# Designed miniproteins, single chains, part 29

Each design is a single chain, and the fold is of that chain. pLDDT is the mean over its residues in the fold that is shown.

## One batch from the design tools (miniprotein)

Design m981
Fold by ESMFold2-Fast:
Structure m981 (fold): chain A 59 residues (1-59)
Amino acid sequence: DLVEKVSEIIPVDPNGKYVFHVEDLEGNTADIGVNTDDPYAVAQKLSDAGFSVHAITRR
């Protein structure tokens, strides 16, 4: 499950102030809420772990 894999790397929060549109290496996609003060550091961690970040939206 993509959300479970992401939650092992970053703090997933459904009420988080950012929503990341994320894709794994298998082509699965999800919109993931994250509460962070540095969305680009989170995007870098996801990229380093093999995920693609297609969009970052502030709620």
Scores: mean pLDDT 83

Design m982
Fold by ESMFold2-Fast:
Structure m982 (fold): chain A 102 residues (1-102)
Amino acid sequence: MATVTVTVTNEATGQTATLTIDLSPEHPEFVLEVEAEEGKITVEVRDAQGNLLVSLTAEGKKVKITVTIRLEGDRIHVKLEAESEDGEKKVEKKEATAPLPP
């Protein structure tokens, strides 16, 4: 099993939500979608030791950040995909892999 923490911050309001996610070979994937009609949203994914694996900030209109976390053998794969509009559609993707926590 692997435990990861996802923290979602609305930078305009300072509101923060934290999710603790347990992954196992039987339930190896977690997907979360974060949406805001307009704003600045930061997502941080950390391992059980509190090490930052990946972080992404998206700002604008129609903000959507998709968080995908998968257990792949003895490693955790994290993918953040963001889209927003600022006159034009902006897309950003960040990925990280980390060994299983002890």
Scores: mean pLDDT 81

Design m983
Fold by ESMFold2-Fast:
Structure m983 (fold): chain A 80 residues (1-80)
Amino acid sequence: AADLIRAAEILKRLAEKYLSPEDAAQVGKLADEAIARAPTDPEEAARYLTKAVSLIEKSMSDEEYDKFIDEFAAEAERAV
């Protein structure tokens, strides 16, 4: 649960940095659903995170997505 919440919070922050305000808002809504569901339904939370990642991937180039994933991984590692 805590790991899913952390992943959702990182996705929200990075989406606000790299995506349009409209796409960042959509990612934020999906991440908030994941955070809300993580304590009681971690499988559903994971599905919302998957939808958020798919939206991010669709919203940027392959090169931009690779940089996004690298920054996400770095932030996840720091949040031990």
Scores: mean pLDDT 80

Design m984
Fold by ESMFold2-Fast:
Structure m984 (fold): chain A 62 residues (1-62)
Amino acid sequence: SELEEFIKKLGLGSEWTDEMIEIMAKLVIENISTEELNESFIQSLIENSKEELQKKILEALK
């Protein structure tokens, strides 16, 4: 899926299992409005929001 490719581009999934990548994709969907999820927005997230997304993922894993 596009979200899985997005997560791989973030470089956070290389040491994670496929299950962890699925959890990460779910968290991204839950924290981002579906109306705002377009190619341009996804590219912006890859460039600018990696750290914030990483924090949300770590918080959800607690």
Scores: mean pLDDT 55

Design m985
Fold by ESMFold2-Fast:
Structure m985 (fold): chain A 91 residues (1-91)
Amino acid sequence: SLKEAAKKAYELLKKGEPLEKVIEELEKPFSKEEQEQLRKALEEEIERFKNLDDLEKALETYEKSLKEYEEKMEPTLGTVMAEIVYKELKE
């Protein structure tokens, strides 16, 4: 299920597994066409953040938001995608 894939992908993220492995787990419930759409959505979000005037300030705010989601909510597709974007931008 989507919920199980998101939860498993999030656990891999927290363990410090490579982003490719995280994305592969997140993609499992999706069709090949939907997997392409998911990867494009991730690329677009990463590009959006890279074009911000104050990237460091944006990343600080983003990290605080992610920690709030982590403490208060179960992992969702959106939560995992947000964590992937943050990790890609920080690395």
Scores: mean pLDDT 71

Design m986
Fold by ESMFold2-Fast:
Structure m986 (fold): chain A 58 residues (1-58)
Amino acid sequence: SLEEKIAELERIVREHFDDPEKIAAEASKIMSEVKDPEEIAELRNAILETLDKLYEEK
């Protein structure tokens, strides 16, 4: 489900916050499985929000 994919992306970002290459690779894989533009937008927002919080705290 979309909710599961969002949670998975947030986990990936948190686990690899200092490795943007791994985040990009994993995010691209998950997003390539999603064909709905609305769902893609929600996944992108989840990634950006999590990254923004982690990078600003660093």
Scores: mean pLDDT 76

Design m987
Fold by ESMFold2-Fast:
Structure m987 (fold): chain A 75 residues (1-75)
Amino acid sequence: MERLTVEVLRRLGGSSFEVRLGDGRRGIGYVVSDDGKPALGVRVGDTVIGLRTELSAAELKEGMRVEGEVVSVNR
């Protein structure tokens, strides 16, 4: 399974964050609920990547690295 590391660069407001992917791409991360569990959506350009993660929005802070399993890629 493909895994992706996301670095939180800055909090933008609410549950939204400026993020950097492990390959250097920048995007917007946001915490969502997927079947009642925390999940992370990452938008890079017009692509949205869904990551399965155990972290809530309250636990995401600047400088934190989050690793998740890639469960979807929507273009």
Scores: mean pLDDT 72

Design m988
Fold by ESMFold2-Fast:
Formats: C-alpha cells, sequence, structure tokens
Structure m988 (fold): chain A 105 residues (1-105)
C-alpha cells in the first residue's frame, strides 16, 4: 500500500519531487534489508515501525502540499496537519524506545 500510494502521488507533483519519490521507493526494500541484517531482532522490529511511521509522514506532507496547491478546504488541510503531528509524536516515541533498547546492549 505505501509504495502504491507514493507512486500515485508521484503523478501529482513536479518532476523534481517525482524523482525524489521514485528514489525513495527504490531505497525502501534496501533500507528494510539493512535493518534486518545489521540490528538485533528487537531493535529491528522498532526500527521497521519507525521507518513505516516516517514514510507515512512523508506521504502526508506530499498530500498536504497537493491540497494547498489545489485549494482544498481548510478542514482538509487542518486534518492532514493534525495527522502529521500525530505521526511526529509516534516517531519521537519510537526513537526514544530505540535509544532505551540500545542502552541495554
Amino acid sequence: MLVEEMKELAKKVDEEMKKKIEEVIKEIPLALAEIEANLPPELAEVARELLEVVLRGSILLIKLDIAKREGAPQEEIDKLEAEIAELRARAAALRARLDALEAEL
């Protein structure tokens, strides 16, 4: 779903952002493989969840840019900004959990 959603967004953005989205899509499988290869299983699980949250946040930031450019209603913009803020809070909590797990190593 994430990769498909990013591909659809790439059709709605400028060429420079489209290239960046396509590079991120290509790098996602490599990042996941690196997490599995280089981290202990417990750290790898939290790192994968953090990566998913960060990618979802990036998708919402692109959607927010599109919504603002297309003159979407303020309530739609406010909803996207609220969802982005929630994902930022989740990312901060996951980073704190990674730091705690690394301290036990």
Scores: mean pLDDT 78

Design m989
Fold by ESMFold2-Fast:
Structure m989 (fold): chain A 63 residues (1-63)
Amino acid sequence: SEELVKQLETLRKALEGERKSLADIEANKDKLDPELYDFLVRGTQAEIKRIEEEIKKIEEELK
């Protein structure tokens, strides 16, 4: 399905963006309040897992 392929491309771009955000947050750990750092890391990690699971589901549907 062309629609599933486009959805997969969108999710992969979102995953790359979230991974970059996580790396940027980790790189700036010493510049952030500890509570804010923990909040941002946990939120970004949760979003990464969610997107990875959605990607896996679509990849299985395309086979």
Scores: mean pLDDT 88

Design m990
Fold by ESMFold2-Fast:
Structure m990 (fold): chain A 65 residues (1-65)
Amino acid sequence: GEDVRMAEEAAKKLGMSAESLGVMASGVGGGGDTVYDALLQAGFSDEEASRAVRGGQEIGRTLGA
């Protein structure tokens, strides 16, 4: 979906794989917040960063299945 595409684009801009972003965004201890803050610092909007975190969490769930 749209959120997964945003996560893939965000991972590419951060120089990491979409799978690595997904694991990080799904992590315990505020992994989603960490990814969100990193994306804001990288120049993403609040909406784009929020979508990327949701997409990353979806990717992380798929890897755990």
Scores: mean pLDDT 77

Design m991
Fold by ESMFold2-Fast:
Structure m991 (fold): chain A 81 residues (1-81)
Amino acid sequence: MELLAKAVEAVEKENFEEALEYIKKLLEEEPENERLKELLEKVEELLEKKKKGEKIDKKEILELETELGVLELEEAVRRVT
């Protein structure tokens, strides 16, 4: 739970290297989680764009934050029910 929240914060700060670390730790706990693998690929793409000095669309950042937030909500629901 805290790792997903930290990944969201890292993405908001455009610290994609830190976001990658948190998502990789989540994947170590759930290696078959397809959504985490997809999010990892998206963060890697944004990190590559940042390293190349390419402009990152704020919409891509918002979409990534939203998907991470949905995963956090789904995990919270699984813990309660």
Scores: mean pLDDT 77

Design m992
Fold by ESMFold2-Fast:
Structure m992 (fold): chain A 87 residues (1-87)
Amino acid sequence: MLQWVEETVAQFREKLEELNLPKEVVEKVTLMVRRALWTFALTGDLEKALEILEAAKEYAESNLSPEDAEKVRGIIDEVAEQLRAKL
């Protein structure tokens, strides 16, 4: 029923792992993205899901170099666009 959520989370995590980031950051950002996707899947609340994705970007900016944070923001933006396309 919510297979697309777990598939999207798996693809997101795989992209983050290619960046050789600290494991703690990968785990935290992936958990936040998963929470955003589940929020959208269960409630249809796009605004709340996007708010959680924005918090994930802020976490990356606070815990990564500017270059790595920019790459993570780009990957999170791809997830945001996938959610908007489901409307």
Scores: mean pLDDT 84

Design m993
Fold by ESMFold2-Fast:
Structure m993 (fold): chain A 80 residues (1-80)
Amino acid sequence: MKEIETAQRALELAVRLIKALEEAKDKEEAVRKMLELIRESGASEEEQRLALGIARGLMKATNAPQEYIDAVDEVEEELE
């Protein structure tokens, strides 16, 4: 099923993005590392958008710092 394959790839990317963001020392490093991971992943535009959405959703659900959410928003802007 195409939807399951897209969701699986997006989830794998989202986990990598969240880990990079948690390991980053500041917002600039987080944005840089997330963009690098997306470029290296070969993910489609749809998979990229879904992964960023999943990451943002999980961070909001866990009351992550606003700086983390802002970093994800900057990555989305750079991809447009």
Scores: mean pLDDT 80

Design m994
Fold by ESMFold2-Fast:
Structure m994 (fold): chain A 87 residues (1-87)
Amino acid sequence: LEEEMIKLVEETLEKLKELKEKGDEQGMLQTLADTSDKIRELLLKAGLSEEEAEKAASEIARVIYEGIENDEYEKALKEAKKIIKET
């Protein structure tokens, strides 16, 4: 579960870097929304409540978004990994 979520975050960050370089803001927002939904589904499948899954997915998405906006991708990955481990 942790490895699957970390891989998803890493893949999302790489895709978002490409979309940002292309100036595709709508693609970035859609990618972030898709990733948040996938994280929520993984957590629900792992036995978390809907409330816990939604909170964790939202927090991870926020960290990713802030990392993209500030070009702090390594920081975003580190913070996302911490949230995943604490979940």
Scores: mean pLDDT 80

Design m995
Fold by ESMFold2-Fast:
Structure m995 (fold): chain A 93 residues (1-93)
Amino acid sequence: TSSELVEKIRELVESDPRQLVYELGQRYKQKYIAERLGVSVGTISQYVNGITDVPESLKEPILKLAIELDFEPKLSPPYDIAKDLVEAIEKVL
């Protein structure tokens, strides 16, 4: 349900906003995300590379953007990390 997706996005924005921005940039391209958030592509790159922390003022815009795009994050700590690792191991076997 959409409420489960919203809760997952909110949890990710609070726990690891850098990861959410990274995944959004992978799916929609960093240029598009930068334009939607009103920042430069260089600023998005700095967040993704851990050079600069995502400011609290951008967490709400990021959350709203992810919800608007109906974005499904691939990583959600701690649940999805273990599952992705198991799936990666099974694919190699």
Scores: mean pLDDT 71

Design m996
Fold by ESMFold2-Fast:
Structure m996 (fold): chain A 66 residues (1-66)
Amino acid sequence: MSSNEKYTYIHNYLKENYDLPDDIIDLYSKEAVDLANGLSDKGHFNEELATKFALVIVENDVTYRS
């Protein structure tokens, strides 16, 4: 997965599941992509698993930092 592909996946998921301003969704989407890239760079995670794990971490932040 490219960084742009990860961004699109995460951005669409957040937009569909959360009633947040577009600028906040963009911020969290970029943070999740950076985290996913860090996880996959360790060689223990494939890119899909790293992306899903990063999304879970960002969702927890979104849910509790209202």
Scores: mean pLDDT 77

Design m997
Fold by ESMFold2-Fast:
Structure m997 (fold): chain A 77 residues (1-77)
Amino acid sequence: SSARQRVMDILRAMSPSMSDTQIRAIIDRVMRRMGLSARQVYDRLVAIQTGIDADSARLAAEMGRIGARDFSDAIAD
């Protein structure tokens, strides 16, 4: 739960135009698609901010694809 809250805080900072519901949906999709726990997503997000390895770059790409899709859906509806 605390790890999930930290991930939500980071995503709110990165995408202040998104609602909490949209942020939760992105977290759930990233966790499902990459097979990661909330703690592992948090660790990867911190790594993206301080230095990027191959796994962190892959997570960033997945988040970008999911976020762009959710943003497009929010604009369309």
Scores: mean pLDDT 64

Design m998
Fold by ESMFold2-Fast:
Structure m998 (fold): chain A 60 residues (1-60)
Amino acid sequence: MVAEMREWLRKHLPAEYHPLLDSLSDAQIEALYTAAKVEGADEATLAAMVRVVANPGAAP
């Protein structure tokens, strides 16, 4: 299930974000997938969420 969520996120994000997705925990992947599928987060919003989740405080 989570592996399918990761695969879906990879298809909807540029290749530059794929290494960040690979570093995320299953819980973080589920949260991102829920935001995209339940709340309709677009690609730009999803990419921003991946950066924040993978690197907290990396963009001050």
Scores: mean pLDDT 73

Design m999
Fold by ESMFold2-Fast:
Structure m999 (fold): chain A 85 residues (1-85)
Amino acid sequence: MLVRVTIEGETPEHAALAASLLMEEFEAQGISAKIELEGNRVILTFEGDLATAQELADKALARTEEILGKRVVEIRVEEGPPALP
């Protein structure tokens, strides 16, 4: 199914770092994602499952917090719009 991951940072640079770390996790699992930029937000859309997406997002968030400190980035994982509703 389609999965949407929304990354919101205190600055565009914080969101970009978190998105880069998440993309590294996706590439390690063979996942290709579409990237959209909206100011301080980065939206990643891909085909997969929510549990895997949440696991990789949690890992990327933890790495981001080690670099930038706690709570500078928020990552939300949700089901994308259905292809065939």
Scores: mean pLDDT 79

Design m1000
Fold by ESMFold2-Fast:
Structure m1000 (fold): chain A 75 residues (1-75)
Amino acid sequence: GLEEKIKALVAVLDEKRIPTSVTDPNKLPLNKDLLVQDLLELKKNGVNFEKAISILDEKYNNVDDVLVPVLVQIY
């Protein structure tokens, strides 16, 4: 199902070594458990690809470099 797909894609991010450098101190570093929950919530609420990127970019660092490839596979 969708939840299993999201969990698998987020696990791949961990293997690719998520950048630990913080580009914006007001944003969170990428967190695997929070990302799975946030991605599931965005999909359940019918948030489209463009809006999902915007929401995640407001919350997390490294969205464009790390999360966009994952979002392309989910959407």
Scores: mean pLDDT 72

Design m1001
Fold by ESMFold2-Fast:
Order: structure tokens, then C-alpha cells, then sequence
Structure m1001 (fold): chain A 106 residues (1-106)
């Protein structure tokens, strides 16, 4: 279904965002403790967004997408390497757009 395809696209985009963040941490471009805490918040908001969508609660899903975007923006601000920062920015953009598409399909 369109909803199931949108869920899988969002899950993939969220995973790519997590990978980009962990690449920045591994390269020493972000403080590990702070970056891991923000990544955990991103992952928790993504899970809550998916749960809200499964319940048909698009308003709650939009709130969780907004919190995910906020946590990702805070994390981007912590990255000291420009190339790694741009990778996280692009992954965040894809995750937010996939989340919007998922909410629209719900």
C-alpha cells in the first residue's frame, strides 16, 4: 500500500540519518556523549511518529516530526567538519520529507 511504502521510505531515511551522525562521531567531528544523546532523541521521536501514524493520529505524528527536526538541527550545530555536517543536513532533509509524505499518506 502507499502507506506501507511511505513507512519503509521513512524508516530507511531515519536509518541513513543515524548512519551519517555515527560517521561524524567516528571521525571525531562531534562530541560523542552529546551527539549520541541527540541521536537517541531523534530515534525516539521517529518511533513515536510511526506509532502515531499507525493509530491514524496525524496531529501527534506532526508534533513528533517537528521534535525530530529540532533534535537533528541541534545535532547539525554540534558537527565541526563541513563535509560531514552537509551529509547529516542532507540526511535530515530526506528524513523530514519522508516523514511529511508518511503523514500525508496516513
Amino acid sequence: SELEEAKEEFKKAALELAHAVREAIAAGAADPARAEALLKEIQEQAQKLLAAVEKGDTETAREHLKELEKAAEALIGEITDEALRKRVEEAKKKAVEAGKKLIEAA
Scores: mean pLDDT 90

Design m1002
Fold by ESMFold2-Fast:
Structure m1002 (fold): chain A 93 residues (1-93)
Amino acid sequence: MEVTIELSLTTGEDGRKQLKVTLKTSEMQNKVTIELFSEDTGKKLEPVATAVDFKTGSYHSLFRLEDENEQTLRAVVKIPGAPEVVKEYKVTK
């Protein structure tokens, strides 16, 4: 199965940086897990919002960043029956 992960840095209304993780799949999935980890601390970040767009086959998770400094984030996508997909994102000043 082919999956595409897109990572986008945005700013919330509170002025804090947020990372949006978008998973696109060629086939609609009933269960998808999107996790985000800090590579610098090993801490798992909890999503502040999740959404599924069934028309485009897109799965979205939005993560608030606790630290605005330069950091490396690791997105991990788990789909039952498919290999785990990992994508890193480097936050720069």
Scores: mean pLDDT 76

Design m1003
Fold by ESMFold2-Fast:
Parts: C-alpha cells; sequence; structure tokens
Structure m1003 (fold): chain A 73 residues (1-73)
C-alpha cells in the first residue's frame, strides 16, 4: 500500500538522519524537518502519500550518498 511505502521511507529517513547528525548536522536537521513535514502531510492528506513518499525517498537517498562520500575520506 502507499501508506506502507510512506512508513518505510519515514523509518529509513530517520535512521539516515541519525547517522548524519555526527557527520553533517545541518543536513541531518534539514532531513529531520522534511520527515516531520512528510508525516504531518500524510496524516492530514493521505491522497498525497505517493508524491510525498517519492520526494522523501529522494532526499533519503541523497543523504545516504553523502554518508558514503564522507566514509571514503
Amino acid sequence: SLLEKARKAIEEGRKVAEELKKINPDYAERLQSLIDAAEETIELNPEAAEEVTRFLQKAVDEGKKLIEEIKKK
């Protein structure tokens, strides 16, 4: 379901944000805010779940890429 995909993206995003706190705290804070906004948007407008999940997943993937780039240094 769309809500299950949203839940997965939110859970994954929170884990990525936690790892980023020690590496890039500014990005971690931005990602955290995005996750909180996504949760609120889905709760208020479940019809937006697919679009919000796609947007959130992109941000999460960018965060993971940043973690990998820092690990290479």
Scores: mean pLDDT 80

Design m1004
Fold by ESMFold2-Fast:
Order: C-alpha cells, then sequence, then structure tokens
Structure m1004 (fold): chain A 94 residues (1-94)
C-alpha cells in the first residue's frame, strides 16, 4: 500500500486532519514525526533515507495541499531512481 510520513510541529492540532486526507488518497501506512519547526521538518524531509521514496505536498499552513496539484516530487526521487509506485506522501503541518 501507499505510505505517508507526516512532519508535525509540536503542539499542532492538525494530525487527525492530515491522517484523514492521506488515508483518503489510498495511504495505508502513516508515520508521524514531531518537529520543533517547519525548517526542521524540511531538513529532515531532504535527509530521508534511500528506503523512503517520496512525493511531497508542502503547506506551511494548517490546510494541506495533498492531491490538489500541490504534490511535488523531490530531487532525491530522481537522483535515486525511485519509482512513482514506491513513492510516499510527505507533508509538513504547523
Amino acid sequence: GKKAILFVVKGSKNIPLAEEIVRKNGVTEIEVVEVDSVDEAEEKMYALDADYKFVAGLSPSTNPLLGTGGIFIKKKLKEKGIKEEDAVFVAIYE
């Protein structure tokens, strides 16, 4: 099934909404990673290991843009020869 990694700023109330949205897009496995800031989330997202292949919809706000044309393939996807079917959703919520 599809996977998602959700970077969530500590104290965010958006985790349930984020999980619902990615599940509606066929995601069956969700990992939530708490961060202190959006900048930390971006650094961790770019530093994701080769085992995690990703398509990211980034939103600096509480309104996630996953599946609305805001899904972006990060440079590491091309650099590592990652297949689209192996990609995970990656989103940042504040």
Scores: mean pLDDT 57

Design m1005
Fold by ESMFold2-Fast:
Structure m1005 (fold): chain A 62 residues (1-62)
Amino acid sequence: GDAERAGRLAALGVAYAGDGRLDAARESLKQAGEEAGTEAPDPTDVASAAASASRVGRGAGG
């Protein structure tokens, strides 16, 4: 698969989930998983993870 395309589709899935479009989010996440060669995550779990990551600021620890 294409890692860049997978990332783009995953970002779209997160955006759709945040917008309340769970059906579109699931479809984008499924395509992202197929491009990345991984399982598609649940759109509600992705939205929760994105909110948690934004709150915690984990990347600052590097």
Scores: mean pLDDT 69

Design m1006
Fold by ESMFold2-Fast:
Structure m1006 (fold): chain A 80 residues (1-80)
Amino acid sequence: SEEKLLEELLKLLEEVKKEIEEIEERLKRGEISELEAQVLVLALLGEVELKLTQMKRLGIEPSEEALKLFEELLEKARKL
């Protein structure tokens, strides 16, 4: 159902946000390199892009909340 797919997208975005925040913390602590952080974040954003592409192909529009969260994640990635 469309409702279920929209909920799954929001859940994925929240999970990716938490993972990016942990990557930011690990980078600040010197536990990982900038390159490692970039590769990890790129992989996470790729999962979101794939989900968005699948939904677009099904004619399902992401919620305003999901789009705002995705923009927040892109901004976090740019600051790494």
Scores: mean pLDDT 86

Design m1007
Fold by ESMFold2-Fast:
Structure m1007 (fold): chain A 70 residues (1-70)
Amino acid sequence: SMVDALRAEMNSRIEAINNDLAARIAAVRADPTLSPAQKAREIARLETIAGFQKMSVEVEMDVAIEQAEK
């Protein structure tokens, strides 16, 4: 259905955000110029940004699904 297709698109976009976050966290963990405290702060910042990005996708897709169900 159109709703199933929209949910699949949402899941794909969320997976892309999670994959990008994992790559960025790995880069921070591998950075020898950052202290453990700086690494923890940068990881927390990246997780917060990814959280907002996922929320934005979910809100956009919820609106699209509601329009498709009308």
Scores: mean pLDDT 89

Design m1008
Fold by ESMFold2-Fast:
Structure m1008 (fold): chain A 70 residues (1-70)
Amino acid sequence: SMKEEGEELGGKGVESGDKELAYEGGKILGKSLTKEEGIAHGEGVLDSGKETGSEAAIAAGKGAIEGGKE
């Protein structure tokens, strides 16, 4: 499913520090959720990434927010 695909790609991107993969995975995940769920999930991941200094997590969060909006 799109949700599982987004979770797998986004997770791999964050674990490997691949910002582009993390962003695209987050976006796929966000698109698979409701707008409210996608934005809330993305904001949480983005905030966590900012606190931990993970650029890939910030990218995943931004992707999920944008995916949730569409």
Scores: mean pLDDT 83

Design m1009
Fold by ESMFold2-Fast:
Structure m1009 (fold): chain A 88 residues (1-88)
Amino acid sequence: SLAEEERLLEELRRVIATDPEIQAEVERLRPAIEARVRALGAAAGAAEAEIEAAIADALEVFGLALAAYKLGLISEETVERLRAAAEA
C-alpha cells in the first residue's frame, strides 16, 4: 500500500540521515556519479537545472540502496554491483 511504501521510504531516509558510514560512502561516490550523470545529460541535451536534479536523485538512490542493505532488504551482491556501476 502507499502508506507502507511511505513508511519504508521514511525509514530508509532516517537510516541515511543517522548513519555516518552511508553518508561517507555516498560522498566518496559523488564525483563518479556526478561525472556520469553530467555526461549522460549533455548527450541528451538536458539543461543544467535538469542535470543538477538528476545528480541529486542519483545520490538519493545510492543512499537508499545502502540503507536497504543495512536493513537486510537487499543482498551484498546487489550493493557491490551498484558501487561498481557508480565507479565505471
Scores: mean pLDDT 84

Design m1010
Fold by ESMFold2-Fast:
Structure m1010 (fold): chain A 78 residues (1-78)
Amino acid sequence: SKLDELKQKAIQMVNALRQGALDMLEKLGASEETKARVQALFDQAIAQIGKAQSEEELRAILQELLAQIDRIFGNPLE
């Protein structure tokens, strides 16, 4: 279905973002605690994408993930 195709693309994008985010955190000298929190954030997003029942829910999950990543990189010392 269209939703299943969008979920597959979303998971691919989230995994690419995960790799980029973790690489950037490593270069910034982020703590192991921060890296673990970011890993958990991406793991939760993947799980939520798998359970999404609509395109709107999928968009909400992706927007929330991006907002959380933006907050972490905006305040990397937290």
Scores: mean pLDDT 84

Design m1011
Fold by ESMFold2-Fast:
Structure m1011 (fold): chain A 94 residues (1-94)
Amino acid sequence: MSLKEQALELAEQVLRLFKEAFPEDEELIREAERRMEEIRAIEDPLQAAVATVRFGLEVASLAVEKKVPKEVLDRLKELAEQLQRVLDEALARR
């Protein structure tokens, strides 16, 4: 799987978790979907990976603010660790 494909797959996992965490917040879901489309439009694999990490951190910040269940926070932490590994691999390839 290419770096861009890994970044997009992780971004889709972040979006899916966001929809599970905030199913009643249609406005926040629409904003997250727009963010995902912006990430898909990025041609540079490293920039796509950075944008995906930024998206994951924004979702994690909002989850803490909204006091989501610990189970959701634990899943976000696992995704953040996967995103960091993808970014580390991208930097190692330079």
Scores: mean pLDDT 78

Design m1012
Fold by ESMFold2-Fast:
Structure m1012 (fold): chain A 70 residues (1-70)
Amino acid sequence: KEEYIKKAEEYSKKRKELGKQANTLGDLADEYAKIDPEKAEQYRKQLVDVTKQIADALNKENEYKKKAEE
């Protein structure tokens, strides 16, 4: 049970760090949209990838929370 609680905490922390990365990538995409549209598009693609990683981390966080309850 303690093991699963720790794993849920690890994924929660990972999700928060990925959220910060997503915010930074969004800001960079907005900044470059007017100056360098190709670079802005690269940042948007990275943002999509990070968003998928956030979803994966959330799913694993929920999985370990569920296991911790059994």
Scores: mean pLDDT 83

Design m1013
Fold by ESMFold2-Fast:
Structure m1013 (fold): chain A 88 residues (1-88)
Amino acid sequence: ELLKEAEEYLEKSKEYLRKADELLRSDPENPENRKKAMELLEKSKELSEKSLELFRKSGGPKELIDEAKSAKDTAEGAIKAIKEGRLL
């Protein structure tokens, strides 16, 4: 159950990353799009952190642990870029 839950959180995290990327690509200068992308990126970060914790607790595959960490790092990097007023 924990492994399956971790996989679901990781999948959802990636979905939010994709949606945020689409918003930023469609109109990168739009402040409303940046705000919505930030919200999606924060959700992605939370879900990837939960996924990573559950994979570690379950003794899950290293590949999925690394993937969850990568998703978290990507979300954090994007959040930082937006907060600093930079385009992704």
Scores: mean pLDDT 83

Design m1014
Fold by ESMFold2-Fast:
Formats: sequence, structure tokens, C-alpha cells
Structure m1014 (fold): chain A 67 residues (1-67)
Amino acid sequence: MLEEIRAALEALEKAVADKDREAIRQASLALQNAATKLLQTTTDPEVIKELNELLRRARALIEEFRA
């Protein structure tokens, strides 16, 4: 569900703020796993749209950390 995606994104935001590379890796893995499960169970375009927005935010956080 989207709640798992949001929780993983919050963990990723915290990991990036802490500059903890291992925590970023773990949060990114959790986010990918939750996204995969959601995509296997939903065909709702609004849910898919929100998922894509959350994944875009996650990618931006990771890229900012890598810069």
C-alpha cells in the first residue's frame, strides 16, 4: 500500500539528512520492494501516479546526496 512507500520515503529522507550511506541503501531497497508489491496488486491509475511522484522524490534525494 502507499503507506509503506511513504514510510520508506521518510526513512530515506532521514538517512540522507544523516548522511548515512548504509541507511540510504537500506531505505532505497525497502522503497523498491514496497513499490514492486504495490505494482503487482494495483491497476488504479491514480495510485500509480502517486507512486511515480513518490519515486521521483526518492530519486531526487539520492541524486542530491551523490552530488
Scores: mean pLDDT 79

Design m1015
Fold by ESMFold2-Fast:
Structure m1015 (fold): chain A 80 residues (1-80)
Amino acid sequence: SMEELNKKIDEILDEYDARLRQAQAEAEKTGDFRALVERQIEIGNEAAKKILELIDEYEKKTGKPISREQAIKLAVALAG
């Protein structure tokens, strides 16, 4: 269901935020902000990949695309 899809996406976004906070804390400790940029890209790419796989599975099973509103919400969350 769309509700289950949204819940799984929210779990991935929560993990993304937690990993980003951890990477930021590490950079503050070490002063290695170049490593932070590289780590942020890796974390963002992994989150985006997992979300796209869930969307693809949902669309394949239901024949229904995600909404414009959901797509914009995801784009904003992954850019932040």
Scores: mean pLDDT 82

Design m1016
Fold by ESMFold2-Fast:
Structure m1016 (fold): chain A 87 residues (1-87)
Amino acid sequence: SFISDVKDILDDITDISSKTKELFLNNLKSIDSSLPSYKKLYLALNKIDKVLAKQLMVDLLTNDKTPKDIILKNYLRKILKDHEKKL
């Protein structure tokens, strides 16, 4: 499933707490299941960091040469680490 794929990417990130990962996954699960995966990601991340969520969306639309999993991993790490810094 999409959520399972995102969880696998999060599990590969070693410098973010389990609590922060669970917060993001719970945000993702709370989004309307009828929406496309990229919109679910945007909305879940927008709850944490509106500016970086918009940057992710722009990057996904403009950078077809980079695998989506690498782009997603980098943005998840950046947003979630910044969120932890603010806690």
Scores: mean pLDDT 75

